# Designed miniproteins, single chains, continued (4), part 63

Each design is a single chain, and the fold is of that chain. pLDDT is the mean over its residues in the fold that is shown.

## One batch from the design tools (miniprotein)

Design m14313
Fold by ESMFold2-Fast:
Structure m14313 (fold): chain A 69 residues (1-69)
Amino acid sequence: MMEELRKLAEELGLSEEEFEKAVRLARSTAETLAEEHGRPPLSEEELAELTKRILEALAADRERRAKEA
């Protein structure tokens, strides 16, 4: 599961450091959602999906910024 996300990050041109930041952000977001909605933390599959979306968003943002620079 996490290896697939790491491979996706590499294909998107993200570093391992950026991948780790995305994973941390996904966990932080999941924790906030659990507190806000009073529900348990997201499952591993839900965390992986959230991490994937964050990685894709980071790649898209970097592409946008590169065009603006």
Scores: mean pLDDT 75

Design m14314
Fold by ESMFold2-Fast:
Structure m14314 (fold): chain A 68 residues (1-68)
Amino acid sequence: MELGRELLRRPVEELRYAREELPPGPEREELLRRAREEARRLLELVRRTMPESEEKERLVRELEEGVA
């Protein structure tokens, strides 16, 4: 599913970028807030729409780690 991969990639990459590449400050806080909210929405979508599978479990884990 191309859409699923694209949705995972964007918020997870934004969270990683903000945590690892941005210095502490308002820019990082804003990006983290936005990316966490996006990841949270995707987590709910994945949980509701994807059938039980290893791919679903992997996506859920990645998004949960991103939100935390």
Scores: mean pLDDT 70

Design m14315
Fold by ESMFold2-Fast:
Order: structure tokens, then C-alpha cells, then sequence
Structure m14315 (fold): chain A 56 residues (1-56)
């Protein structure tokens, strides 16, 4: 599919799924809290469903 994610959501997904970073490492890399990273991932999961679940 072609999910319409924000640039921030796409970057977080790439860092986790392709880069193998933990939520904490993504937070450190982007200068945001791990809770904020988890919130963005939850929104991505809600938007793209099974695609993001398959990547995690």
C-alpha cells in the first residue's frame, strides 16, 4: 500500500523497522521522549494496520 504517513511517522518507522533501533534509541536520536515515539508508532499502526504489525 501507500499509507499517507507524516514525515516524522515515516522516519520513526524506518529507524525501528529498517534500522533495528529500540524505542528509547529512536527517542534519543530524534530528541523526543520514548513515550512520544510509542505514541507515533501507535498512530502508524492505527493508520496502516497489519503492515506495521508485520514489521514490528
Amino acid sequence: GDPRLTPRELEIVRLVAEGGLTVAEVGERLGISPATVRRHLARVIARVGSVVLALQ
Scores: mean pLDDT 71

Design m14316
Fold by ESMFold2-Fast:
Structure m14316 (fold): chain A 66 residues (1-66)
Amino acid sequence: SEEELKEFIEKLEKKIEELDEEIKKLEEELKKNPDDKELWLRLQELEGLKALLEAFIAYAKKLLEK
């Protein structure tokens, strides 16, 4: 159903908003501790996850277009 796909996209967009807030917090912590490799790795993990979710949303939106 197109409605189910739209609801799923909205849930993923909400997850991206949550990831953006976590990314901002990690960026602020990295400014305080720039040599913290664990924080750097965590930031890369969240940015990678965000990119995957954005790619999935883009693909799903294409499926909703004729």
Scores: mean pLDDT 85

Design m14318
Fold by ESMFold2-Fast:
Structure m14318 (fold): chain A 98 residues (1-98)
Amino acid sequence: DLLELLAEAIAEKLGLDEAAKEALLEGLRTIAEGIENGDGAGGLERAQAIVYDQLSDPAKRVAVIGELGDFAGFLTRLVKEEGLSLEEAIEKYLEKYS
């Protein structure tokens, strides 16, 4: 699962605990599903709600929400503007953490 691999890579780079990594992974999946269904903005909004529900630490919220926003913008550009598949866009985003 590319999203699991991405969540692991981001969590390692940012020093996220298991709870923050789980919230990140669920957020990434929610954004990817939103983009696939033509509702990328709604996907990001739902992902942010997941983070606020699952994480109470303000610093962890900021870190995870920041990464989710960057991911949503990157995927929207590659999928909607450049015509890449969702899988290709996720693979290119993962390259940032290699």
Scores: mean pLDDT 86

Design m14319
Fold by ESMFold2-Fast:
Structure m14319 (fold): chain A 58 residues (1-58)
Amino acid sequence: SKEVIDKAAEEAVKALKEGKTFYESIQAAIDVAREAGATPEEIQLAVSEAVKKLLKEK
């Protein structure tokens, strides 16, 4: 769902702000989506949204 995708992307941004690497931040998004029961397609969307948000946070 959109809610799962948005939540996962927000967790990636939080991880980056806490000093984690870009890769670890993306992994946080994947983990959150998996815990929420996301499909493989939803996990791909969550990663895409996380990447977009992380690149804007510079």
Scores: mean pLDDT 80

Design m14320
Fold by ESMFold2-Fast:
Structure m14320 (fold): chain A 71 residues (1-71)
Amino acid sequence: GELGREGIRLAREASKLIKQGKYKEALKKAKEAKELGKKAIEEDGESDPEAQSALKLAEEVLKGAEEKLKE
């Protein structure tokens, strides 16, 4: 669905920010992506592959950014 696709887009942007060393900006974008992933699950259900991908990617990027900010 649309929310899942947008969540994937934001998660990928956050991943690029991590590669650039912009961990605080990456954290912000990853949180936005996770919120969209959760909304996509609510609208399209747990079985929607775009919704699942958005949430999974957002959570992976979020953890990565948080770990770097804790260093």
Scores: mean pLDDT 82

Design m14321
Fold by ESMFold2-Fast:
Structure m14321 (fold): chain A 96 residues (1-96)
Amino acid sequence: SPVLTTARITMDPAANPSLETAEAAARAAEEAAKGVPGVHSARVEVDPQDTRVFGALILADDEAAARAALDAIKRALEGTPGVGAVASVEATHVAT
């Protein structure tokens, strides 16, 4: 059965991106996750009150695909100028 993954991603405290930059990073991360084999859907959203915090929702074939999607999200966020390095990822995987 597919796995539903929810994740909270927090960027390094030294990062202070604008909301516009953070939203662009979220879009890039969402597209990166969608490109991962076994991912059926992915959504990445910035917290409008804290541009260092992102939420991710991923529906994937299995936990391995979900983990690969989170890795792609991390790379896309860190690859966006001004967003900084990922400090923590808190993820929950639920079999559906």
Scores: mean pLDDT 87

Design m14322
Fold by ESMFold2-Fast:
Structure m14322 (fold): chain A 84 residues (1-84)
Amino acid sequence: SKDLELGNEYLAQGLAARAAGNYELAGQYFLKAGDHFEKAGNYKKAAEAYRLAADSFERAGNLELAEQARKKAEEAEEKAKEKE
């Protein structure tokens, strides 16, 4: 699906930003990846992407966005359990 493809593209951009030490940018890309995986109905991948976003924002010192990303990850994890 288009959303699965976009999720994978943003995930790759987030991983590249993280490798470059740009944790704030990495967190933003991982959030976008999670949003697209959620639209695709892949809640497991969405949760993984949101967890990566939370870690990245924490490393950037952005504790508020890290907390929001953790909440999104927990919600996606619950949806993943309900789906199968």
Scores: mean pLDDT 90

Design m14323
Fold by ESMFold2-Fast:
Structure m14323 (fold): chain A 91 residues (1-91)
Amino acid sequence: MVYEATVTVVTESSAAQKVADAVKKALEDSKAEAEVSVHQLDADTSAVVVHLRGKTKEEVEEAVKKAVEAAKKVDGVLDVFVSDIKEVPAP
């Protein structure tokens, strides 16, 4: 079993890359695996989606906290959504 969570950050399009870079930097020493993607929603807004996967619920909770705190420090963040941490079968 592994644990997964998704953090979605809605940003001004000009801020999306700064948010992605800040989150990646905050998670570089994390035990959880992080995949960060940027999706343009319209001309003025983008979503930065952070998919987190860890061996324990605690590792994923720590990674979520780091990602959210890093994102909130960036100017141009409009909203932050965090999914429930879910248990999934390991491959």
Scores: mean pLDDT 84

Design m14324
Fold by ESMFold2-Fast:
Structure m14324 (fold): chain A 69 residues (1-69)
Amino acid sequence: GPHGLAVGEERRRLIAEGYSGVEALQILGKKWKEEHPEKAAEQEKINREIAEELRKIGDEFQKELEARR
């Protein structure tokens, strides 16, 4: 979407300045967090909740599979 396009263009600009692709993404992520600390905190909370739920689901599914073996 538009967000991905904007990030892609800024990443290409940083690469042209001499940064690696990974360094460019790290710089963009840090800058975005500094410009939008409230949105970054909200997104991090959501990402943690999703990761925790996925881990729980995976653990329960794995235990059920092992119990059937």
Scores: mean pLDDT 72

Design m14325
Fold by ESMFold2-Fast:
Structure m14325 (fold): chain A 74 residues (1-74)
Amino acid sequence: KVEEIYEIGKKKSTDPETIKRLIEALKDKDPLVRAAAAYALGQIGTEEARKALKEALSDKDPIVQGTAKKALEK
């Protein structure tokens, strides 16, 4: 699952269904999944992705917060 999310980010797919799945992954119970989703959304860089990343800045896990912050700095 985490590996699959990183591969999606590498493809930089702006497909709406792909972005929707990544936004859903930001709400996963596993912080590693949420961090991977934040990384992938950062690679994609659309306005929808950036909006979702702003929500991830409030995540309980410091790695997820840091990943979202770096993704938004660009």
Scores: mean pLDDT 76

Design m14326
Fold by ESMFold2-Fast:
Structure m14326 (fold): chain A 104 residues (1-104)
Amino acid sequence: DPVREEVEREIRELAEVLRLAGRHEEAENLDEEKYREIVEEYQKRSTEIAKERKKNQKVLSIEEVEEEFLREALASLAGAYGVTLMALAGLPVGKRVVERLRNR
């Protein structure tokens, strides 16, 4: 089941990002129900951030974007999920944020 395999991959990778962010208890207790809650929160947050960025258009440097995503990953489970998605998609920003988390 491709959908099941993708969910299991995202859960596994999110748990790793959470461990790198120092959220060891949350990583260990990450089940499918908690994963769904995090995905819903990420979707809500992404919608609000997209609206705010559209209203106040500022061109951010790559370093400023990476720093913002690093801060979000450390601050929330939804932020860690966003970084997980970017890294899984092979986006350079996502990979660099994961590297920064690892090298803290």
Scores: mean pLDDT 80

Design m14328
Fold by ESMFold2-Fast:
Structure m14328 (fold): chain A 58 residues (1-58)
Amino acid sequence: DDKILEALGIAYSRGLLPITYGVAEKAIREALAKDPNISVEELAEKALEAAEKFLLSL
């Protein structure tokens, strides 16, 4: 959980919008399941990418 929360915090500091929080958290959890050794910075990037794709789908 610490790694997930840290990645979300970084994404939030970089402009993650509250409406995208759910898809961002899902992307982080999926990335961690695929690669448990993934960096917090890469997780934050995955969260932001998922959030952007979600917003573009609206």
Scores: mean pLDDT 81

Design m14329
Fold by ESMFold2-Fast:
Structure m14329 (fold): chain A 56 residues (1-56)
Amino acid sequence: EEAKKELLKAIGELLDAIGDVIEAELAGDEEALAEAKKELEKAKEKFKEAEKKLEA
C-alpha cells in the first residue's frame, strides 16, 4: 500500500512540474522555465523509483 501512495505522490509532482513548464513557456520567462525543467527532471526520477518499488 505504501508503494501505491508513493506512486500517487510522484504522479502529482510530475503533473505539477508539467504545469509549471507550460506556464513558464506561456509567460516567456526563461528563468522560470529553466527552474521548471529541473523540477520536471526530479519528478521523472521519483516517478521511476516509485514504479520500480511497485513492480518489485
Scores: mean pLDDT 81

Design m14330
Fold by ESMFold2-Fast:
Structure m14330 (fold): chain A 96 residues (1-96)
Amino acid sequence: MKEILLSLGYMYRSIGKRLESQGKYEEAAESYKKAAELFEQADPNAWEPWEELGEALEKAGKYEEAKEAYLKAAERAEAAGDLEAAEEARKKAEEA
């Protein structure tokens, strides 16, 4: 089950990157959101996908949603014991 969630997560992440390269920032953010949800189901402490979602949402002009995504990344990084990553994500939330 975990391997299937990771495979789907990587697929949506790849789709997001492709859409972003085409300037389709809103569609890219939707793909990144799906990837983050799938990665989190595979590993509850996965924070990097939520940070990627935050970056995509900023590019789409969805600043409130970007802040929320960065805060979720910070909480998960802290839960994972990566305090440096948690602080970085919190700073991105404040700047978004």
Scores: mean pLDDT 83

Design m14331
Fold by ESMFold2-Fast:
Structure m14331 (fold): chain A 86 residues (1-86)
Amino acid sequence: MEEAQLLAEGARRSAERLRRAAEKAEAAGVREAARLFREAARLAEEAARAAEEGDLERARRLLEEAERLALEGAEIAAAAGVSLAE
């Protein structure tokens, strides 16, 4: 139970970070990076729900996919010369 709650909380925090990254990428005009960060945020939200339902294996797989998309988005943003750091 505790592990599931911590994973769900972590996934929600990841989704919030990814939404902020998408907003920054969109504001900078890097639409492809914004799209990837939005998709990653959706997967992180799905991971939080899976963790809340006790499906920790699915939650971890969804978070791994979200991180993969976030990395692609960050690489595209960096190639465009956009800093996503605060």
Scores: mean pLDDT 84

Design m14332
Fold by ESMFold2-Fast:
Structure m14332 (fold): chain A 67 residues (1-67)
Amino acid sequence: SMEKEKQEILERMERLLEEAKKIGDAVYETVQKLLEKAKQSTDIEKMREIVEQAERLVEYARAEKEK
């Protein structure tokens, strides 16, 4: 179901937002903007691209903070 898949993506984005908040305000604000884009999207493929972008961003930001 597309509705179920959309819900799963949004739940993943919410978890990424919680992780981003622990890293710093800049990454939190960027992930929040990506979450808003995902919520406004009607295209499941675009939503998948957004969550993948957010995942990579959080991973990169975490690695940079550890340097």
Scores: mean pLDDT 84

Design m14333
Fold by ESMFold2-Fast:
Structure m14333 (fold): chain A 55 residues (1-55)
Amino acid sequence: EISEEALERLAKALGVSVEEVRKLLEIADEARKAKGEEARRLAAEYEKKLDELGK
């Protein structure tokens, strides 16, 4: 789990809101626990979010 200060630092580095970073972490956690179709969907969503935030 990441502290609020770390979330703010990540958000600033990526140029996005803290809420967007939290959503990415939630998707990552769900993907680690999920399997099958849901795991693939979450992984794709996470990658898409990273691509959008990284540009």
Scores: mean pLDDT 72

Design m14334
Fold by ESMFold2-Fast:
Structure m14334 (fold): chain A 82 residues (1-82)
Amino acid sequence: RADEVLDEIRAQVAADTSSSEEVRRLLLEAVEAIRAGDAEAAAEAAAEAARLAAEELGLDPEEAAEKARELARGLAEKAREL
């Protein structure tokens, strides 16, 4: 179920050599925080990863971080309920 989806996402992140090591590390931290139901840890790790990725793409890093924080927090809360 949710754990299987998170395992698939984790495997894809770990295999992604196109992302910087820092972005990959933060995404892996976010996935594990979501799995643990730790909404604040998930939000912070996802926000930092999104900020760095947005900077690389020339997008607004603060807007990307805000949206990622909200999404990760919501996913962690849902994982905790399951």
Scores: mean pLDDT 76

Design m14335
Fold by ESMFold2-Fast:
Structure m14335 (fold): chain A 81 residues (1-81)
Amino acid sequence: SNREKAEKLYNEGVAAFKKGDYDTAIKKFEEAIKLDPSMSSYLLTLLGEAYKAKGDDKKAKEYYQKALELDPTNTEAKKNL
């Protein structure tokens, strides 16, 4: 299913992020959102963290704002704004 494929992409993205491969993490998280938009707020927060790790603070804040707009209770996104 698309949900199972999205979960696999999410796991691959997290593994890449932990290794410091932020470009691969970004790609995997973007693909996961397309397959399962219900993960969007959490994955947008992870996209923000990946861009911040790459030194792109402006893009990181844009993703945290998008995550918080989709889920106002997203404490992790709110903490990074």
Scores: mean pLDDT 86

Design m14336
Fold by ESMFold2-Fast:
Structure m14336 (fold): chain A 106 residues (1-106)
Amino acid sequence: PALSRLSLVGLRAAAVGLATLARLLPTQSLEEAIAAAEEAALAAVEREGARLGLSEEEIAAAKAGVRTALAEWGAVLATLSREEAQALAEAAARTLEGTVRAAEAA
């Protein structure tokens, strides 16, 4: 199935954010890891959005979606043990990487 450019940018940004979160959770607080994940994901939206020719409005919408998604992830992860949070973030990052690769191949 073909994804819209906006959806593809969102998936790529989410993959970057979750990968950053998984990497930092073993050594940083949840708040620090979420903040770094948001920064990395927003940078990915800017980069990929510009590359794919998204409008400023589309880029702004993708950034808003990233912020909302990471806030929701932070709320869920706060209810888990550190080990469970890390395992979930790692699994989610791997799943999204596979989804992005499949979407790019379609």
Scores: mean pLDDT 81

Design m14337
Fold by ESMFold2-Fast:
Structure m14337 (fold): chain A 82 residues (1-82)
Amino acid sequence: MRLTILLLRWIALETQLELLERTPGADEALLARLRELLERLRELLRKELAGEATPEEREEAERLLEEAIALENELYASLPPL
């Protein structure tokens, strides 16, 4: 994945986390897990932007991005219907 696409998807995830934290009925345990995944992803993206990331760390960032997207979908599914 190109760095620009990775960053764009990460920004979208951060925005969705902020929205979910403001939404009544969101699962607090899933929110906490999403925060932890995004904190690790931020560290990996910082290293990538600095040119310090290993190939393994780049692969980890992509896996964490996919896991965060799946967790976000689970969080949305946990919300009360409108």
Scores: mean pLDDT 80

Design m14338
Fold by ESMFold2-Fast:
Structure m14338 (fold): chain A 66 residues (1-66)
Amino acid sequence: MKELREAAIELAYEVIRRKIDIEGWSRASAVTAALETLKADPRFAGFSDAEKNLIIQEALKRYEEE
């Protein structure tokens, strides 16, 4: 569903932002943390690993264009 995908992007964005801006993590480590957060969330169990990676790429793009 469109709303569920948008919620996943927002969650990934907040994890990436928090890890990089607040905790000083590298981009690669923040991306890994965001992906693991999506995998652990039962709301997003219906997304494939490929779709979760696309969600992470969209979140990272939004973070970098901020």
Scores: mean pLDDT 81

Design m14339
Fold by ESMFold2-Fast:
Structure m14339 (fold): chain A 72 residues (1-72)
Amino acid sequence: SEEAAILTTKGLSYYEKGDYEKAVKYFEEALKLMPDNPFALRVLAEAYEKLGETEKAEEYRKKADDIMQARG
C-alpha cells in the first residue's frame, strides 16, 4: 500500500505537469498493487481522456463509480 501511494503521488505529479502518458504509466502501476483505489481509477480515467482514449476513460470511470457505490 505504501508503494502504491508513492506511485499514485508520482502519477498525480505528472498529471499536474500535463505529462499524461507518464501519469497513465504510474497510475497503472499503482492499480496493480491496489486495484480498488477509486481515486487512482478516476485520475487514470481523466488522463486517458486527455490523451483522447475515450473508451478507456469511460471504463476506468465506471470501475471507480462501482467501487464507490459498493463502499458508500
Scores: mean pLDDT 84

Design m14340
Fold by ESMFold2-Fast:
Order: C-alpha cells, then sequence, then structure tokens
Structure m14340 (fold): chain A 73 residues (1-73)
C-alpha cells in the first residue's frame, strides 16, 4: 500500500540521516536513494541526499535535491 511504502521510505531515510550524522556520506547517499526509489516525493529523503551530496563535493546534484525537497514540503 501507499502507507506501507511511506513507512519503508521513512525507515530508510532515518538510516540515511544516521549515516550522515556519523560522517558516512557515501552510505547516506545510498540509503537516501533507496528511500527515493520507494517514495520519490519524500522531502526528508531528498534533504538527506542533498546534504550528503554536498559533503561529498557534488554541489550541483546537492542543489537539485535541495530544491526538490523544498517543493515537496
Amino acid sequence: SMQQKQKQAQELTEQARKALEEGNYEEAVKLAQKALEVDPQNSEAQSVLSEALYELGKDEEAQEYAQKARENL
């Protein structure tokens, strides 16, 4: 169901946020991307992906996901 997909995306996003907080930026990107595969409009997952990409020096991609996150609030 849509609700189950949102819950799965939330759990993946929480894991991505933890990886980001621990400085594991590549893992944070991977987990946030998995969350967006499940729920493409998840603004929190887009925000985590943006932050992790910025930390990896991928500024252009980071800005794209930051914009998407703001639009999906």
Scores: mean pLDDT 87

Design m14341
Fold by ESMFold2-Fast:
Structure m14341 (fold): chain A 100 residues (1-100)
Amino acid sequence: GPASDEEVEQARRDTAGGLREAAQAVKDGNLDEAIYLAGIKVPMILLAAAVEADMAGRTEEAEKFQKYAKEALRIGDRLQAGADPATVAAELEKLASEVE
């Protein structure tokens, strides 16, 4: 069902994986892939999880997923604006560890 413990854990794993994949894409110079992962794919996973958590009455989990989505979008925007790749990769890895 929506926002089961297993679904919440899967959303965290998918998000952490996507953020680490984005960090690796930055390190590899694949900025288009990193922008897609951090700015589109990961936020979509988190916002969907936030809606499901909110519908299940899990307000604190919904707020955390919304917070992480905003941070992923901010990192994506900074990468698109030409921020230092090493700094962005470190921020993506830090966010992945916080989500997991």
Scores: mean pLDDT 86

Design m14342
Fold by ESMFold2-Fast:
Structure m14342 (fold): chain A 58 residues (1-58)
Amino acid sequence: DLRTLLYEAFTKYTGNGGIAYVMAQAISSLSDTVEEAIEILRELGLNEAAEILEELAK
């Protein structure tokens, strides 16, 4: 599930579940796939979060 993967990735990236929840909601509303979410994160300069998401999606 994309939203669950995003929440896990952002929790690891930020160390804050509240911020992670808001970020996961925002990115999941703009993307239908993991690949689209990774592209959006890289465009936003969140390369570290994108790397974490990519690893979790393997």
Scores: mean pLDDT 86

Design m14343
Fold by ESMFold2-Fast:
Structure m14343 (fold): chain A 63 residues (1-63)
Amino acid sequence: GGAEKSAEAAKKAAEAGDAVAAAVGAYQMNLIGGREEGRKGVEAGQAGDAKAAAEYAVKSALS
């Protein structure tokens, strides 16, 4: 669904080093499903950790 697509986009953004895009993806996941994972993803993205932000976005989509 939409959650999986957003998480996949966040992962690709992190691979490209785009922490802002990864954080946006994590924020959307926080609204859709896994609130705890999505919140951690937003926090990681704000800290500039694109990889962690993408990982939390994926976990949020799968929860």
Scores: mean pLDDT 63

Design m14344
Fold by ESMFold2-Fast:
Structure m14344 (fold): chain A 102 residues (1-102)
Amino acid sequence: MDPELVAAQDEGAARGTEAMRPLVERGDIDGIKEAAAQLLRELGMPELAEQVRKAKSIDELADIFNRAVEEAEKTKDPRLARAAGVIASALYAISLAEQRRA
């Protein structure tokens, strides 16, 4: 990936991680999805935000993440790379919340 896109993705992931930290502590999976969707709307990605809100599984979120990464690489749009970072942080947050219950 282009270094500029890597930096943008890292920014998105960091922002998502900070927003989702208290939700992970509570095991609030729906809250994690809503926080990710809100951040995506702030990035100007309302369609992607709605896809994240409607995702019913980690696999569906991973598919959305992969598509965002592919479009970021194709378009060189750092906003898409930031969006991918937010989705990656949500995937990680959900995984952590679920593992705390195992």
Scores: mean pLDDT 84

Design m14345
Fold by ESMFold2-Fast:
Structure m14345 (fold): chain A 65 residues (1-65)
Amino acid sequence: QNEVYLQLNHLADHGKKDEAAEFAKQAKAKGLVTDDIYNYFSEIKGKVPAQTIQEGAGAVVDALK
């Protein structure tokens, strides 16, 4: 759903990696996001700065190709 991606981007833009990872987990459980998108948001938790989350928007686009 479009709202799921909007919420994930909002959390990423706000630097809330933990909340973004938890939201992605719930969205994956409901079949609203792909494993690639879920894994991306989960992997970045605590490892990379918020700037890399912004750059990772390209990874979401790549996963959806």
Scores: mean pLDDT 60

Design m14346
Fold by ESMFold2-Fast:
Structure m14346 (fold): chain A 100 residues (1-100)
Amino acid sequence: IGLATRLADALVNQGKYEEAIKLLEKAIEFFGKADANTYLVLGRAYYKLGEYEKAIEYFKKAIELDPNNATAYRVLADAYRKMGKEEEADKYEKKAQEIL
């Protein structure tokens, strides 16, 4: 799954968000498992598409697998801000700062 995650990350950096999502969804189905980085890339792709609720869902899955990942908390806070949920955004921003 690591190779699929790296390729999907490159696709997101190229602006190919839907292709990155399809690749990772197929990889998760094939391997039956995802790591924290896989969920971070999925969340970032959905965030770039403006699908903030789905982005939040995947960032939370990334945090569940790796609760010490400051980046996951920071992008989760950014997604909550995009939805106008400042209280949730502040909560997760604090968590990111505690880990650093």
Scores: mean pLDDT 80

Design m14347
Fold by ESMFold2-Fast:
Structure m14347 (fold): chain A 63 residues (1-63)
Amino acid sequence: MLSVEELADILVKIGGISRETAEKIARYIHENPDASQEELDAFAKELGVKPEVVRFAHSLFSR
């Protein structure tokens, strides 16, 4: 499984988002590995990022 730091690095590369935002996404997924798509979408909206970014991160972690 990917660490929070590894997942955050991938998100920075793909999304052009700040490392701080990427780390928040990675931590949320690490703490909520079974989060529903609705929960992931709500979290993405709260952070002001595209839902696709959070869903992609979740798919990488759920392997």
Scores: mean pLDDT 78

Design m14348
Fold by ESMFold2-Fast:
Structure m14348 (fold): chain A 88 residues (1-88)
Amino acid sequence: GEAGERSAREGLEAAREAGRGIGAASATAAAIGGVGGYTEAHLGLASDREAAERAAEVMEGAAERGVGPGARGSRRAAEGARRAAEAA
């Protein structure tokens, strides 16, 4: 499968498992990280392939820490960045 799909899936599964033990503050931090990473991924999509891949990795890391909206946003941004990297 797509590298972004695999990393995003693994990140979301890890976030779900961690979510059972983390509090609302961690979920909020993950959501903020997701917004920041999404912006970086968007900038990466306008750059070279390596930049796009780095953006995807940042978003995947945010998804690992994230719960709910932050993890979902990070997953979508990572998928977009991986597609841009493949198109480059």
Scores: mean pLDDT 51

